# Ledger of designs, part 5: designed miniproteins, single chains, continued (3)

Each design is a single chain, and the fold is of that chain. pLDDT is the mean over its residues in the fold that is shown.

## One batch from the design tools (miniprotein)

Design m8139
Fold by ESMFold2-Fast:
Structure m8139 (fold): chain A 89 residues (1-89)
Amino acid sequence: SEAEKLEKEIKEKLSPAEINSVKNIADTLMRHGVDKELAIKTAIAIVTSDDPDVRKLARQLMQAIAEKSPVEKITELAQQLLQAYEEKS
């Protein structure tokens, strides 16, 4: 599955601390209604990217989570972040 491919890529390319950060962020996103694949991909982007647009979207996403925004808004921000990450990677 896609999730299994992502888990292998994480273990091969990221440090143990980064893997733990990805797991924590993905779990937080899933608790707020984001689907597993999008949550994992978004968490990887947040942990691995130094891009200013990705960082800005990550801050907006974390604020939306803290404010308990609707799942639709949280999902939209996660999708926008992933798109920015993929366009610049």
Scores: mean pLDDT 83

Design m8140
Fold by ESMFold2-Fast:
Structure m8140 (fold): chain A 78 residues (1-78)
Amino acid sequence: MVVPEFSEEERKFREEAFLEALRKAEELGVNPAVALREASKILDMPVEAVEKALERIRKAKSAEELVEALKSIPDIKP
């Protein structure tokens, strides 16, 4: 079997992270348009940056904290 450069696993991880961010945004009452716009940035990020973004998203306790975590996504890049 050929081992591609893990792009499929990385893609699944990014998609899972994106969906987790959207679900948490819905749970905390974040505006869906804001959540979609900011969380979609996860799909274009390196895996390590996505991991850092997820940690911040998971720690968010309120809609305001989650919006801050989502807006900080570009700033988490290595």
Scores: mean pLDDT 74

Design m8141
Fold by ESMFold2-Fast:
Structure m8141 (fold): chain A 78 residues (1-78)
Amino acid sequence: STLEEMERVLRERAREAQKQGLLGPEAFITDVKLMMEVRRGDPEGTDQGMDRMLSNPSTRDYVEALRKAIEEVEKVLE
């Protein structure tokens, strides 16, 4: 099912983020879901905010992992 595929992708991306030392899996999944909600309400502003964070070395790896997870989940849902 689409929901099972979404959950699988979320868990896989969360494990990769944990391996990179970014976040624990549950915290990462929470952040992905929250960011998807924020992006649905303001796609342009959210993308601009993420681009600013990509320009900052201290947040770059986190935002790259977050954006990749969002893109993969959205592909499963649509």
Scores: mean pLDDT 82

Design m8142
Fold by ESMFold2-Fast:
Structure m8142 (fold): chain A 115 residues (1-115)
Amino acid sequence: MANKIAELEEKLSQTNNLLEKAEIHKELGDIYKSQGNYDLAVEHYQKALKLFKEANAHPLAIAEVHKNLGDVYEAMGNYSLAAEHYQKAAEIFKELGNEDAALYLEQKAVELLEK
């Protein structure tokens, strides 16, 4: 079976659409995160953030990437950066009316900063 990463890298080389590039980088970040390759996960999530912002993407997409960066930094033991990204995601979720997601991420950020 073809490696999903190779498929996504090929698709990334063939597209000029900013939103599609951002979505591919987010998916690559998700794959690397699942593999425990946190440095590559961070790199791809940061590229996704930049591209989503340039494309004026829906704020939900930006919030999801911040949450995923928080998860990766937490796994790396960088609690300060994890809390920062969780807080950024929580702020966006709150603005979108998703109070449950916002509260969960705010609580998680507070708990990490108490370590």
Scores: mean pLDDT 89

Design m8143
Fold by ESMFold2-Fast:
Structure m8143 (fold): chain A 75 residues (1-75)
Amino acid sequence: SMEEIKKIAEALKEYFEKTIHEILDERGLPHTRENIAQISAEVNKNMTELRKAFGFPPGKVEVRDIVRAIEEALG
């Protein structure tokens, strides 16, 4: 249902933003919308490159793949 999709999207956003805040802390950056957007763009770029490398079809992203990309970006 559309309600389930919205719930998943909200959970994904909350989880993603929370992890980005941890990345910002580790890098010594203030928790501003601009910095959050910058890290989000970095993760999305890494996800695109990862998708190409493993031959994943375009447009399909799962929470586990985002989490892994963030963990890899952290070291």
Scores: mean pLDDT 61

Design m8144
Fold by ESMFold2-Fast:
Structure m8144 (fold): chain A 71 residues (1-71)
Amino acid sequence: SAAEAAAGEALLAAAKPSWEEARARVLAGESATFSATSGDHTASLTLTPDGDSVRYTVTFDGVETSGVVPR
């Protein structure tokens, strides 16, 4: 949806200034979390190490979607 896309763009913009630091932390076995608000909508992204993978959790207005990608 347009609202979800806008919240996603805001989340990416919020993450950009610290993205390299967050990537280094996740590769070192730490978690990283970003959050942003666009209008009345809130989005967050949490990256968590999961063995040889990275678990990502995206929340949009309280609705959670998660998955796993290789590190």
Scores: mean pLDDT 77

Design m8145
Fold by ESMFold2-Fast:
Structure m8145 (fold): chain A 56 residues (1-56)
Amino acid sequence: SNKDKLIAQLRASKAEIEAQIEELKKLPKTVQTQIRILTLETVAGSTETLIERIEK
């Protein structure tokens, strides 16, 4: 169904964001790097919330 396809796409997008976070964690710990990590973690969390909402 379109719903299952959307959930799969959102899960794939979340996995890509989580991969970006792991790459950023390898960089020097600067304020800019920390802000970027926090921003991406927020986006990943919001994506999970959206997936859970769609699954219901």
Scores: mean pLDDT 87

Design m8146
Fold by ESMFold2-Fast:
Structure m8146 (fold): chain A 64 residues (1-64)
Amino acid sequence: MLPVVPAVDPENLTPEQLERARRRAEAAVAAMQELVKEKGDDVPMEELGKAAVEGAAAARAAEA
């Protein structure tokens, strides 16, 4: 028995939480792909991460 650490597990998510997570992930990927399309392969990983976070946040706000 390991009395350790709250871990986020897919099994701990409800179907509704999984659906919201999927929508946010799709928005994040779309935002990253749009940035790469606009700026090409030279986009820094930091900017890709920022675009992903902003896309996910926008999707989350729309689902409120």
Scores: mean pLDDT 70

Design m8147
Fold by ESMFold2-Fast:
Structure m8147 (fold): chain A 87 residues (1-87)
Amino acid sequence: SMKEKAEEKLKEAEELLKKIEEAVKNKAPKEEILKLLVEFSEKLLEYRKLTPEDDKEAQEKLEKLGEKAEELMKKAGIKGDEPLPLP
């Protein structure tokens, strides 16, 4: 079902976010962190496409994941008033 596919993409995004957090903690190169952020943004886009536009729970999950990624970008010294790079 679309709900099961959406949940799969959400879990993939959460796993990528944990990898980003670990990379930031370990002071990985910016290029490595940016690559993980691109992969993360792709999973968020897939999740958004698989969820209804009016799904408030899905919107809240996307917002929280995006905010966490923005905090990690700031910790990594990645500057920008721009949202995550979207493919």
Scores: mean pLDDT 79

Design m8148
Fold by ESMFold2-Fast:
Structure m8148 (fold): chain A 74 residues (1-74)
Amino acid sequence: SKADEFIEKLKELAKKAPASVQPIINWLVKEIEENKSSIEEMIKMLEAMLEAFRDLFTPEFLEELEKILKEAKE
């Protein structure tokens, strides 16, 4: 499903995340999986995370997260 693809992409990105960001992405993945969130709620959670923690991300990592968001909205 689209939701399963979204979760898988986040898990793969988490493996490549800087140590400072890895706990945040792991928290997001856990929230999404445990709450059985809809794709709409997953998108909202990722957008909120990006807004709250933008300063912790490199431009390259932000680009990868934004690609995941864009694909989820399509």
Scores: mean pLDDT 76

Design m8149
Fold by ESMFold2-Fast:
Structure m8149 (fold): chain A 58 residues (1-58)
Amino acid sequence: SSAALEQRRHELVEAAKAKSDEIARLRAEQSRLKASPVVDQAELAKINEQLAKMAASN
């Protein structure tokens, strides 16, 4: 039914928004870590991995 498809589209849009918000958060954290006088390479690597996974799942 069209109503079921509309609901599914709404769910996908909300999921996409949540994903976009998480990417923005990770990017902000990545920038903060890179601006640090001592770069935490392990934490930066984790953020890079999360961003790559989120990009690949689009």
Scores: mean pLDDT 82

Design m8150
Fold by ESMFold2-Fast:
Structure m8150 (fold): chain A 74 residues (1-74)
Amino acid sequence: MSPFEKLLEKMEKELEEIRARKSELSVQEVSERAHAILREALAEADKLGLSEEQKDELTSWGLARALEMQEELR
């Protein structure tokens, strides 16, 4: 498994943990936690020397998942 695939899997797992707890969290808290996970993944991607295209993929995927969770709470 590539470093990129490992980061995607880690981010997916962390977002699913937030989703499992969404009944205990406000829309604001879900948004803040999801964006924190994305920021941490991008920082790790920079440390691992991932390409700009791979970082764009992480950003796109992470933002889409954050939006989905926020919409489920509306």
Scores: mean pLDDT 79

Design m8151
Fold by ESMFold2-Fast:
Structure m8151 (fold): chain A 73 residues (1-73)
Amino acid sequence: SMKLKVTVPVDKSLSEAEKAAAEAHAQALAAAVQKETGIEVEVEVVVADVSDPAVQAEAEADVARLKAAIEAA
């Protein structure tokens, strides 16, 4: 099976409850992708400054990896 790791940045200013909600939503999206495509997606939620260009670039790279994996499936 194809397996992909995706990092989801959450803003450092969020409360613990908001971070937990973001993680739950990210896991639900990963499950939906696996159901539709058969690709296993590991989700890692990291606390970061989402306005940082480096954080944005990393997120874009993760999206590109997911897109390439789906196209290869």
Scores: mean pLDDT 73

Design m8152
Fold by ESMFold2-Fast:
Structure m8152 (fold): chain A 88 residues (1-88)
Amino acid sequence: SELERLAATADPVERKKAVIERFLAELGITVEEVLNDPEGTKKKIKEYLEKLLKEEGLEITEEVREEIEKYAEKLVEELKEVLEELAK
């Protein structure tokens, strides 16, 4: 199981990689998609965030959409940087 995999990982770098892979899997995104299709990844993250906010009863105004756009862009860039660093 994924939990057994995480619990068995003693190396901090391998553990961080496993946590990120699990996070991406929960969003339905692969590591390959983050690295090779950052625009498609950004779109999926934006759609996920809008869904979560709507489920919490928040109104998705134009200002909120702009903030989601900025957040998704920053998150994709940070994920790419971390995944590239972990590949070293």
Scores: mean pLDDT 74

Design m8153
Fold by ESMFold2-Fast:
Structure m8153 (fold): chain A 67 residues (1-67)
Amino acid sequence: PVEVIVLRLPEGADLLAAAREAARERGLEVVAETEPFDVVLNGETVRAASVVARDAAGRPVLIVALE
């Protein structure tokens, strides 16, 4: 299973910067980033960005930042 970390952020936040910082705080290596995108949650459109990271053992961790 892939570990998933979800961040909820205020409107106007830098979603990619927050996801990168979350990886740094956890000692994870960022291997890929997405451009910001929109996702529909419970009928509401929210902005999102994600980074794919790996832990020290090479296991994937997905970090998703949501506005």
Scores: mean pLDDT 82

Design m8154
Fold by ESMFold2-Fast:
Structure m8154 (fold): chain A 64 residues (1-64)
Amino acid sequence: SAAAEEAGRAAAEGGASEGQAEVAKRATDLGNPEKARKGAEGARRAAEQGDGSGAASAFHNGGL
């Protein structure tokens, strides 16, 4: 879905590995999109602040 692609991109921009970005996309496509979206939004915000570690953490907490 478009949300899954956006979640993966946000994770990657936050310094997450390609594998972590793929997990974010997969989590969004599972039946828990709100949690995945929250994680993606947190990851994007952290990435904008130059905090790759925080982006990875937000992705993990929101996307599984």
Scores: mean pLDDT 61

Design m8155
Fold by ESMFold2-Fast:
Structure m8155 (fold): chain A 66 residues (1-66)
Amino acid sequence: SPVRELAERYSRELGDPRLVLLADAMQKANWPDAEIEEFLRRTAEYIRKGLSFSDAVAEAMRELAG
């Protein structure tokens, strides 16, 4: 799965396995793959900027909420 591969690449880069668990949970909740990929990309960007995992997830979700 492209989503799984993306999540695994970010998890290796950032040292956080929760990104894979998050992607799996979003797929089970029937999120479109494109939206999961965008969410993971934004979350990874915030972690690179020095945010905690929880804060990065919250910021990414805020940006994707219409």
Scores: mean pLDDT 87

Design m8156
Fold by ESMFold2-Fast:
Structure m8156 (fold): chain A 62 residues (1-62)
Amino acid sequence: MEEEKKRIQEIADRYVALLRAMGKDEAAERVRQTAEELMKQGKSADEIEAELRRIVQEVVDE
């Protein structure tokens, strides 16, 4: 549990930093909130990473 939380936080932090560098502060906050929500639902780190990647791709493709 704790090790997965650390991995999820590292993944979320990376995407948040990327989105903030692009001026997408709202999307960065969405990534952070989504990671927290999925963790509460018991999703795996791999599943959370896939969902966060999907959000980043949606923002980049806009």
Scores: mean pLDDT 79

Design m8157
Fold by ESMFold2-Fast:
Structure m8157 (fold): chain A 90 residues (1-90)
Amino acid sequence: MDPKAKKVLEIIKKGKEELKDNPVAVEMLEKVEELVKKMEAEGKFDDEKARREFLKEIKEIYEEYAPKLPEDVQLKVKEMLNEIAEIIEE
């Protein structure tokens, strides 16, 4: 497994456990997890264009789900997605 994929999946795993009582937040994180798994399966973690597309898709998922989340959960999710973006852009 790509080291970036491993780090990102670990953040998602922790987020799903922390937010397990919020099904909407878990569903959002599962969509992000599927994008990570797709990028790993395609071997595209070192591809700059694939990374940019992935970051755009994550932003679109956040914009779709964030209005459905309590403000405290929304902030936690935003923090996790920022950490994921930093790892992907490394």
Scores: mean pLDDT 83

Design m8158
Fold by ESMFold2-Fast:
Structure m8158 (fold): chain A 69 residues (1-69)
Amino acid sequence: MKEEILEAMKKDVKEFIKTLAEQAKKNRDRLLKSKNSEMARLVLEAYEDPSKIDEIAEKVIKEWEKLME
């Protein structure tokens, strides 16, 4: 069950990051204001290098899994 949820979350997070990366130019100011947010940093990294979206999504899920403990 938890593994299935994490897989679904990874797919959603990947789409979310992809969408934010595509709109990062518009949202960059907002993301920079939350510079201490790990998520904001990862999204900006995805914007600079879209090929890393899969890797970044995996890191986000791993971090959230740690918090769910």
Scores: mean pLDDT 66

Design m8159
Fold by ESMFold2-Fast:
Structure m8159 (fold): chain A 71 residues (1-71)
Amino acid sequence: GSAAARAAAHGAGDPALAEALAGATGKQVSEAARNIIAAGGPGADGTRAFLEAAGAPVSREQAAALGRAVA
């Protein structure tokens, strides 16, 4: 899962996201996604909102892997 998170961070061009995901494990990404899900979205919607906020275009396979990493 961490590889997908790092790929997303590098693709996002967001220094805060890149810093958090590049050095972090899946647990860090899980915490971020959990906060977004708690705001009103289930796993898929939460992950999409996270990626939209980060500006990170990822494939469906990478999105699924990231979703599993954040679960």
Scores: mean pLDDT 47

Design m8160
Fold by ESMFold2-Fast:
Structure m8160 (fold): chain A 80 residues (1-80)
Amino acid sequence: EELLALLRKAAELLNAKLPEPKDAREAYLQASTLEGLALIKIAVYKIAGEEDSPEAQKAREAAELARRARELARAAIAAA
């Protein structure tokens, strides 16, 4: 429920096209990938002196959402 919403929002903010995850394990991999992508974008914008740009703000929001999704997916995998 919340996991899927967080993944969709993070992917949208990063303009990433991802299929619907089949299970919590796939959701974890997608969340980890989105978090990594967002952190790379944040670093690039900081180096470029554009850390306050709308795109940098979207990347920071996506990193936070992806991190939350990753933690939820990890908990779901552990419970299985």
Scores: mean pLDDT 83

Design m8161
Fold by ESMFold2-Fast:
Structure m8161 (fold): chain A 66 residues (1-66)
Amino acid sequence: SKKEEAERLYREALETTDPEKLAEIGRKILELSEASEEVKEGIEKALDTLDVSVIKAAIKEATELA
């Protein structure tokens, strides 16, 4: 299911602190998320910040929306 794949990607994200790799994983999770364009745009902006804490919060939100 989309949720199981998102949770697998979330676990992969917990194993890295590289903001570029985190953003790539986050974009993959976001493709599995069932959310409005506005919510997805907000998450994409967070993933582009290169701030590990902000990106990890965005990844968690995207995973919960899958």
Scores: mean pLDDT 83

Design m8162
Fold by ESMFold2-Fast:
Structure m8162 (fold): chain A 115 residues (1-115)
Amino acid sequence: SPVNKELLVHLQKADQALQNGNLDEAEQHLNEAEQLVLEHSDQISAGLINKLLVKYKELGNAYFRKKEYEKAESIYQKAVDLGRKLSSKVDPGILLEVEVDLGVVTLKLAVEKVT
């Protein structure tokens, strides 16, 4: 499938950007991957959708480690929203892990905003 190949290329580029610490570049590639998934969901394999969620989780974790909590929250929220929308194709364990990470960053933001 041409769409599945294009999605895989964006996921590979996002992974390389994450390995190099280029978080903005990783976010751009994952946003392009998300657009392909939303436009062509019926043509995209469950495995690639789950890989996209894992890569969003890794990007969110990278922003969290840099204490960029608003960015981390935005990324985790995208993964949660996508996972809930495509729930029939998504591993419930992956979705649960991202929902937990979103909860943790939301609490961190609440604490940072009062201090």
Scores: mean pLDDT 89

Design m8163
Fold by ESMFold2-Fast:
Structure m8163 (fold): chain A 61 residues (1-61)
Amino acid sequence: FVDALREHLETADVSPEERTLLEEMIRAAEAKDYDRAISLAEQAGDPASRQVALMAKEVAA
């Protein structure tokens, strides 16, 4: 999950605001705070990132 977010940051042409949200999602996931990662994905309007965060939370449980 974290690796996928980092790859997206490096390969996607994202706005500075989107970059900040993705970086916060990575920090939340590294802290195992998947609820925050999911909330940030919803704010970004990215259903794919939200789905991946949900799956990561389920695997971690």
Scores: mean pLDDT 69

Design m8164
Fold by ESMFold2-Fast:
Structure m8164 (fold): chain A 86 residues (1-86)
Amino acid sequence: SSLLELQALLGVRLLYRRREELDEAEREALREALERLGLTEAELAAVTREELLELIEKIAEELLKQGADKEKVEQKVKELVELLER
């Protein structure tokens, strides 16, 4: 589904932001995710904070359309936004 694809894309982008602090298993998971999604490291390096925020908002909107709890979605968005400040 489009939601699963968006969530996978967010996951790989967040993992790439932590690339200098990843263990061997996490580095392999990043490589496998890049291959599965057809993305390059150069494409991930070009992603801006604004683009990550837009992706988070798109995921939140799709979750709410599918009947997800608004308070839980808002809490998850807050956690992800705070993670991007680190």
Scores: mean pLDDT 79

Design m8165
Fold by ESMFold2-Fast:
Structure m8165 (fold): chain A 54 residues (1-54)
Amino acid sequence: LSPEQQQALEAAKQTAVENVKTVGKEEGWSDEETKELIERSLAQVERHHAEKAA
């Protein structure tokens, strides 16, 4: 990945983590549920960016 693509990916990952944490807090999810959803969201973001880079 180019430096710009890496920065965009890291920004997208951080946004995804913050969004899941915010929703989890609002919905009253457990820390374990929030962590699992963060991992799934990060994997999805990484796949999306990998497809765009290919």
Scores: mean pLDDT 77

Design m8166
Fold by ESMFold2-Fast:
Structure m8166 (fold): chain A 56 residues (1-56)
Amino acid sequence: SRDTAIRYMIQGSNARQNGDLQKAIEYYQQAVQAGRDDPALRAAAQRQLQQVQDEL
């Protein structure tokens, strides 16, 4: 659901801020899955996932 995707994106951002890049990746991956019915949210989650992966 959209609300679930938003929650995972927030958790991913919090994990990234704490320096836990692996946890951030896991949360953003779950946001992509939860956002399947919202193309804009899914695209935003995919973009965040790619940015975190590029930092590794």
Scores: mean pLDDT 83

Design m8167
Fold by ESMFold2-Fast:
Structure m8167 (fold): chain A 68 residues (1-68)
Amino acid sequence: GPSAEAARRAAEEASRGGSDAAGAATVGKMFAQEHGGGTAVATPERVTVTAPDGVAEAPALPGKPATL
């Protein structure tokens, strides 16, 4: 569903060279917004996406400072 897809996209962004937790959260939020609405919160360890179908999590870049 939208939460799982948003979390997956956030994880993909976090895995890119140079992406941080805030960048990952932005990508997840944008995807959720396009698919029924939602929001994302990032920490250095994890991105959490809340969407109409529920809540999903994806790993963030370990050890990167969050700029939230």
Scores: mean pLDDT 62

Design m8168
Fold by ESMFold2-Fast:
Structure m8168 (fold): chain A 65 residues (1-65)
Amino acid sequence: GVTKDDLLAAAGTLPPEESELAKKAIELLAAGKSIEETAKELGVPQSTVSRAVEKVLARALEAGA
């Protein structure tokens, strides 16, 4: 299973600008925010949040093997 800590670790492997966005997005989603609410909070398009989460999940799954 993938935990919040696994997702945060995977986000840390992204380029610095993407890493910070992804970490904030994961924290907000873990707190029960929707993708729409997370995008509004971060001041970015919903597609940006979705892409960041998708990249993080892919990397977390690679690390978990």
Scores: mean pLDDT 80

Design m8169
Fold by ESMFold2-Fast:
Structure m8169 (fold): chain A 56 residues (1-56)
Amino acid sequence: HMRIETERRLVKATPEEQGRILREEGLRAQADGDEVRVTWDPATGELLIERRRRVE
């Protein structure tokens, strides 16, 4: 059995920051073996970053 922990962050980001944040979060999650999902809301200009990791 494994437990999944989910971390959520809302970040207001410029288009330039969005690209950087996506790359950095993806690389960190990949290095740790975590799943990451990034959703951008065009109405608010916010990024929702969800990171799921296995905890043993």
Scores: mean pLDDT 73

Design m8170
Fold by ESMFold2-Fast:
Structure m8170 (fold): chain A 55 residues (1-55)
Amino acid sequence: SEAYERGYRLGREALERKEPVEVELLDSRTPEGQAESQALGEGILAAVRDYLARL
């Protein structure tokens, strides 16, 4: 999903720069907003996992 790809990109870039991951606030009041928040988080976790696998 688009949110997953965005999360992956943000996580990868933050890890490479050794900076905190800045996450935009998503509208968690809707089912769509919650699904996007979950996808974004999954993308960030995937980027962390891939980064650690390369160490």
Scores: mean pLDDT 69

Design m8171
Fold by ESMFold2-Fast:
Structure m8171 (fold): chain A 98 residues (1-98)
Amino acid sequence: MILAVLENKSPEEIAEAARKAVEDGDNVLVILKFKTPESARKAYEILKKAPGVKKVKLFDEKTVLALFENITSDELAEILRRVAEEVPDLTKVTIIKV
């Protein structure tokens, strides 16, 4: 089930949307799209170290897929806020409950 789709939103807006969309203990797939391959690689490195991350994949040159298991809404919000702050050319975030 798609929980949220966010385009060109601020770090604060992305964090708030994640808090509202995700329930504590959810398994979620996050799809992140970037303007450049370099930015996608930066996001990949951040997400590999994130709490609750099960798998991170660079899907194409500009897309990162991150699977989280048993995550809290606050943990996901903080992770996505950090990615958006450190990688400001983040263009789209899709949050899917799996």
Scores: mean pLDDT 88

Design m8172
Fold by ESMFold2-Fast:
Structure m8172 (fold): chain A 114 residues (1-114)
Amino acid sequence: SMEEQDKKLKELIEKYEKEDPGRAAALYVMEAFRADSFDEAIELIKKAVELLRKAGLITDEEYQRINELIEEAKKHRDDPEKFQEILNKIADIILSKLPEEVRKKAVEEYQKIE
């Protein structure tokens, strides 16, 4: 069921927030692209960015740049194509900060839940 899949994903992310924050951030980014609403997508991206900041995986300058992109995305709530372009830019920045192996493992875990 969707409820069981959501529960498994949440448990997995909670585990990785402590053990592998980069992987948790990647999973939050993947979920943002599947979010049912603009607000849900933005909140998932914010969780990813805060995890990366706390783990020291992004600089203060990168953190500020991503937050500026989040504010721009909010201005385009009525333009789904533009909103997706901005989310893709945020995802590219976040994923570029993660080792290839961490990205691969996040994709594998996400696919197992489906």
Scores: mean pLDDT 80

Design m8173
Fold by ESMFold2-Fast:
Structure m8173 (fold): chain A 74 residues (1-74)
Amino acid sequence: SMAEFEAALEELLAEARARLRELGLSDEQVDHILAGLRTLALQLSESHSLELVRHVLEQLIDLEVADIRAERAA
């Protein structure tokens, strides 16, 4: 259902927000990244299962965190 999708997405985005904040990102930077992830999740949900969407977003969040760490180290 849409309600199950929204609940799972909000939980995942809340975990992503916490991880990004621990990296010292501003609220504006965090909101920008999460908005991108939300847009992608909605696009994927049109043709893919919730399980696949969740899996893809979990991988993308891990990659985003790694990329930000690399940029901060440079």
Scores: mean pLDDT 83

Design m8174
Fold by ESMFold2-Fast:
Structure m8174 (fold): chain A 60 residues (1-60)
Amino acid sequence: SPLVQRFIENTAEWLVELGIPEERALEVQEEIRRAYEAGAPVAELSDIMVEAVMAHMEES
């Protein structure tokens, strides 16, 4: 899906804007991309991003 691909491409930038270090944001983006390539449903991709954000925000 073009929308899912754009979501993945923008993920690192959004995570950096939320205060996550760029190296970690790129790592999360790559994890989501690999899950998508492996056929993971969109809900699982979303969960990976949300868990990364929540873990960082709760420690901040």
Scores: mean pLDDT 80

Design m8175
Fold by ESMFold2-Fast:
Structure m8175 (fold): chain A 82 residues (1-82)
Amino acid sequence: DKLEELQKLGLEIVKLLEEAGVLTEEQKDELAKAISDLVRKGKVEELIELLRKTLKKLEELKKQGDREGMRELFDEFLEELK
């Protein structure tokens, strides 16, 4: 189920950002709204691929201890969702 995969990827990204202390409540709301809009527009498969790519980059930055890089990458990701 592609929606289940999307949900798991989204939760993993949120978890990484929360653990790093770089996720605001405003950004959580923006992410949820953007995902809902893209799902409504039928872009589920494109969104899954973008989430996979973003998760991989965030995991690499976490291993390096680069919290600022994680914040910047997430800001860029939110802009890509628009």
Scores: mean pLDDT 82

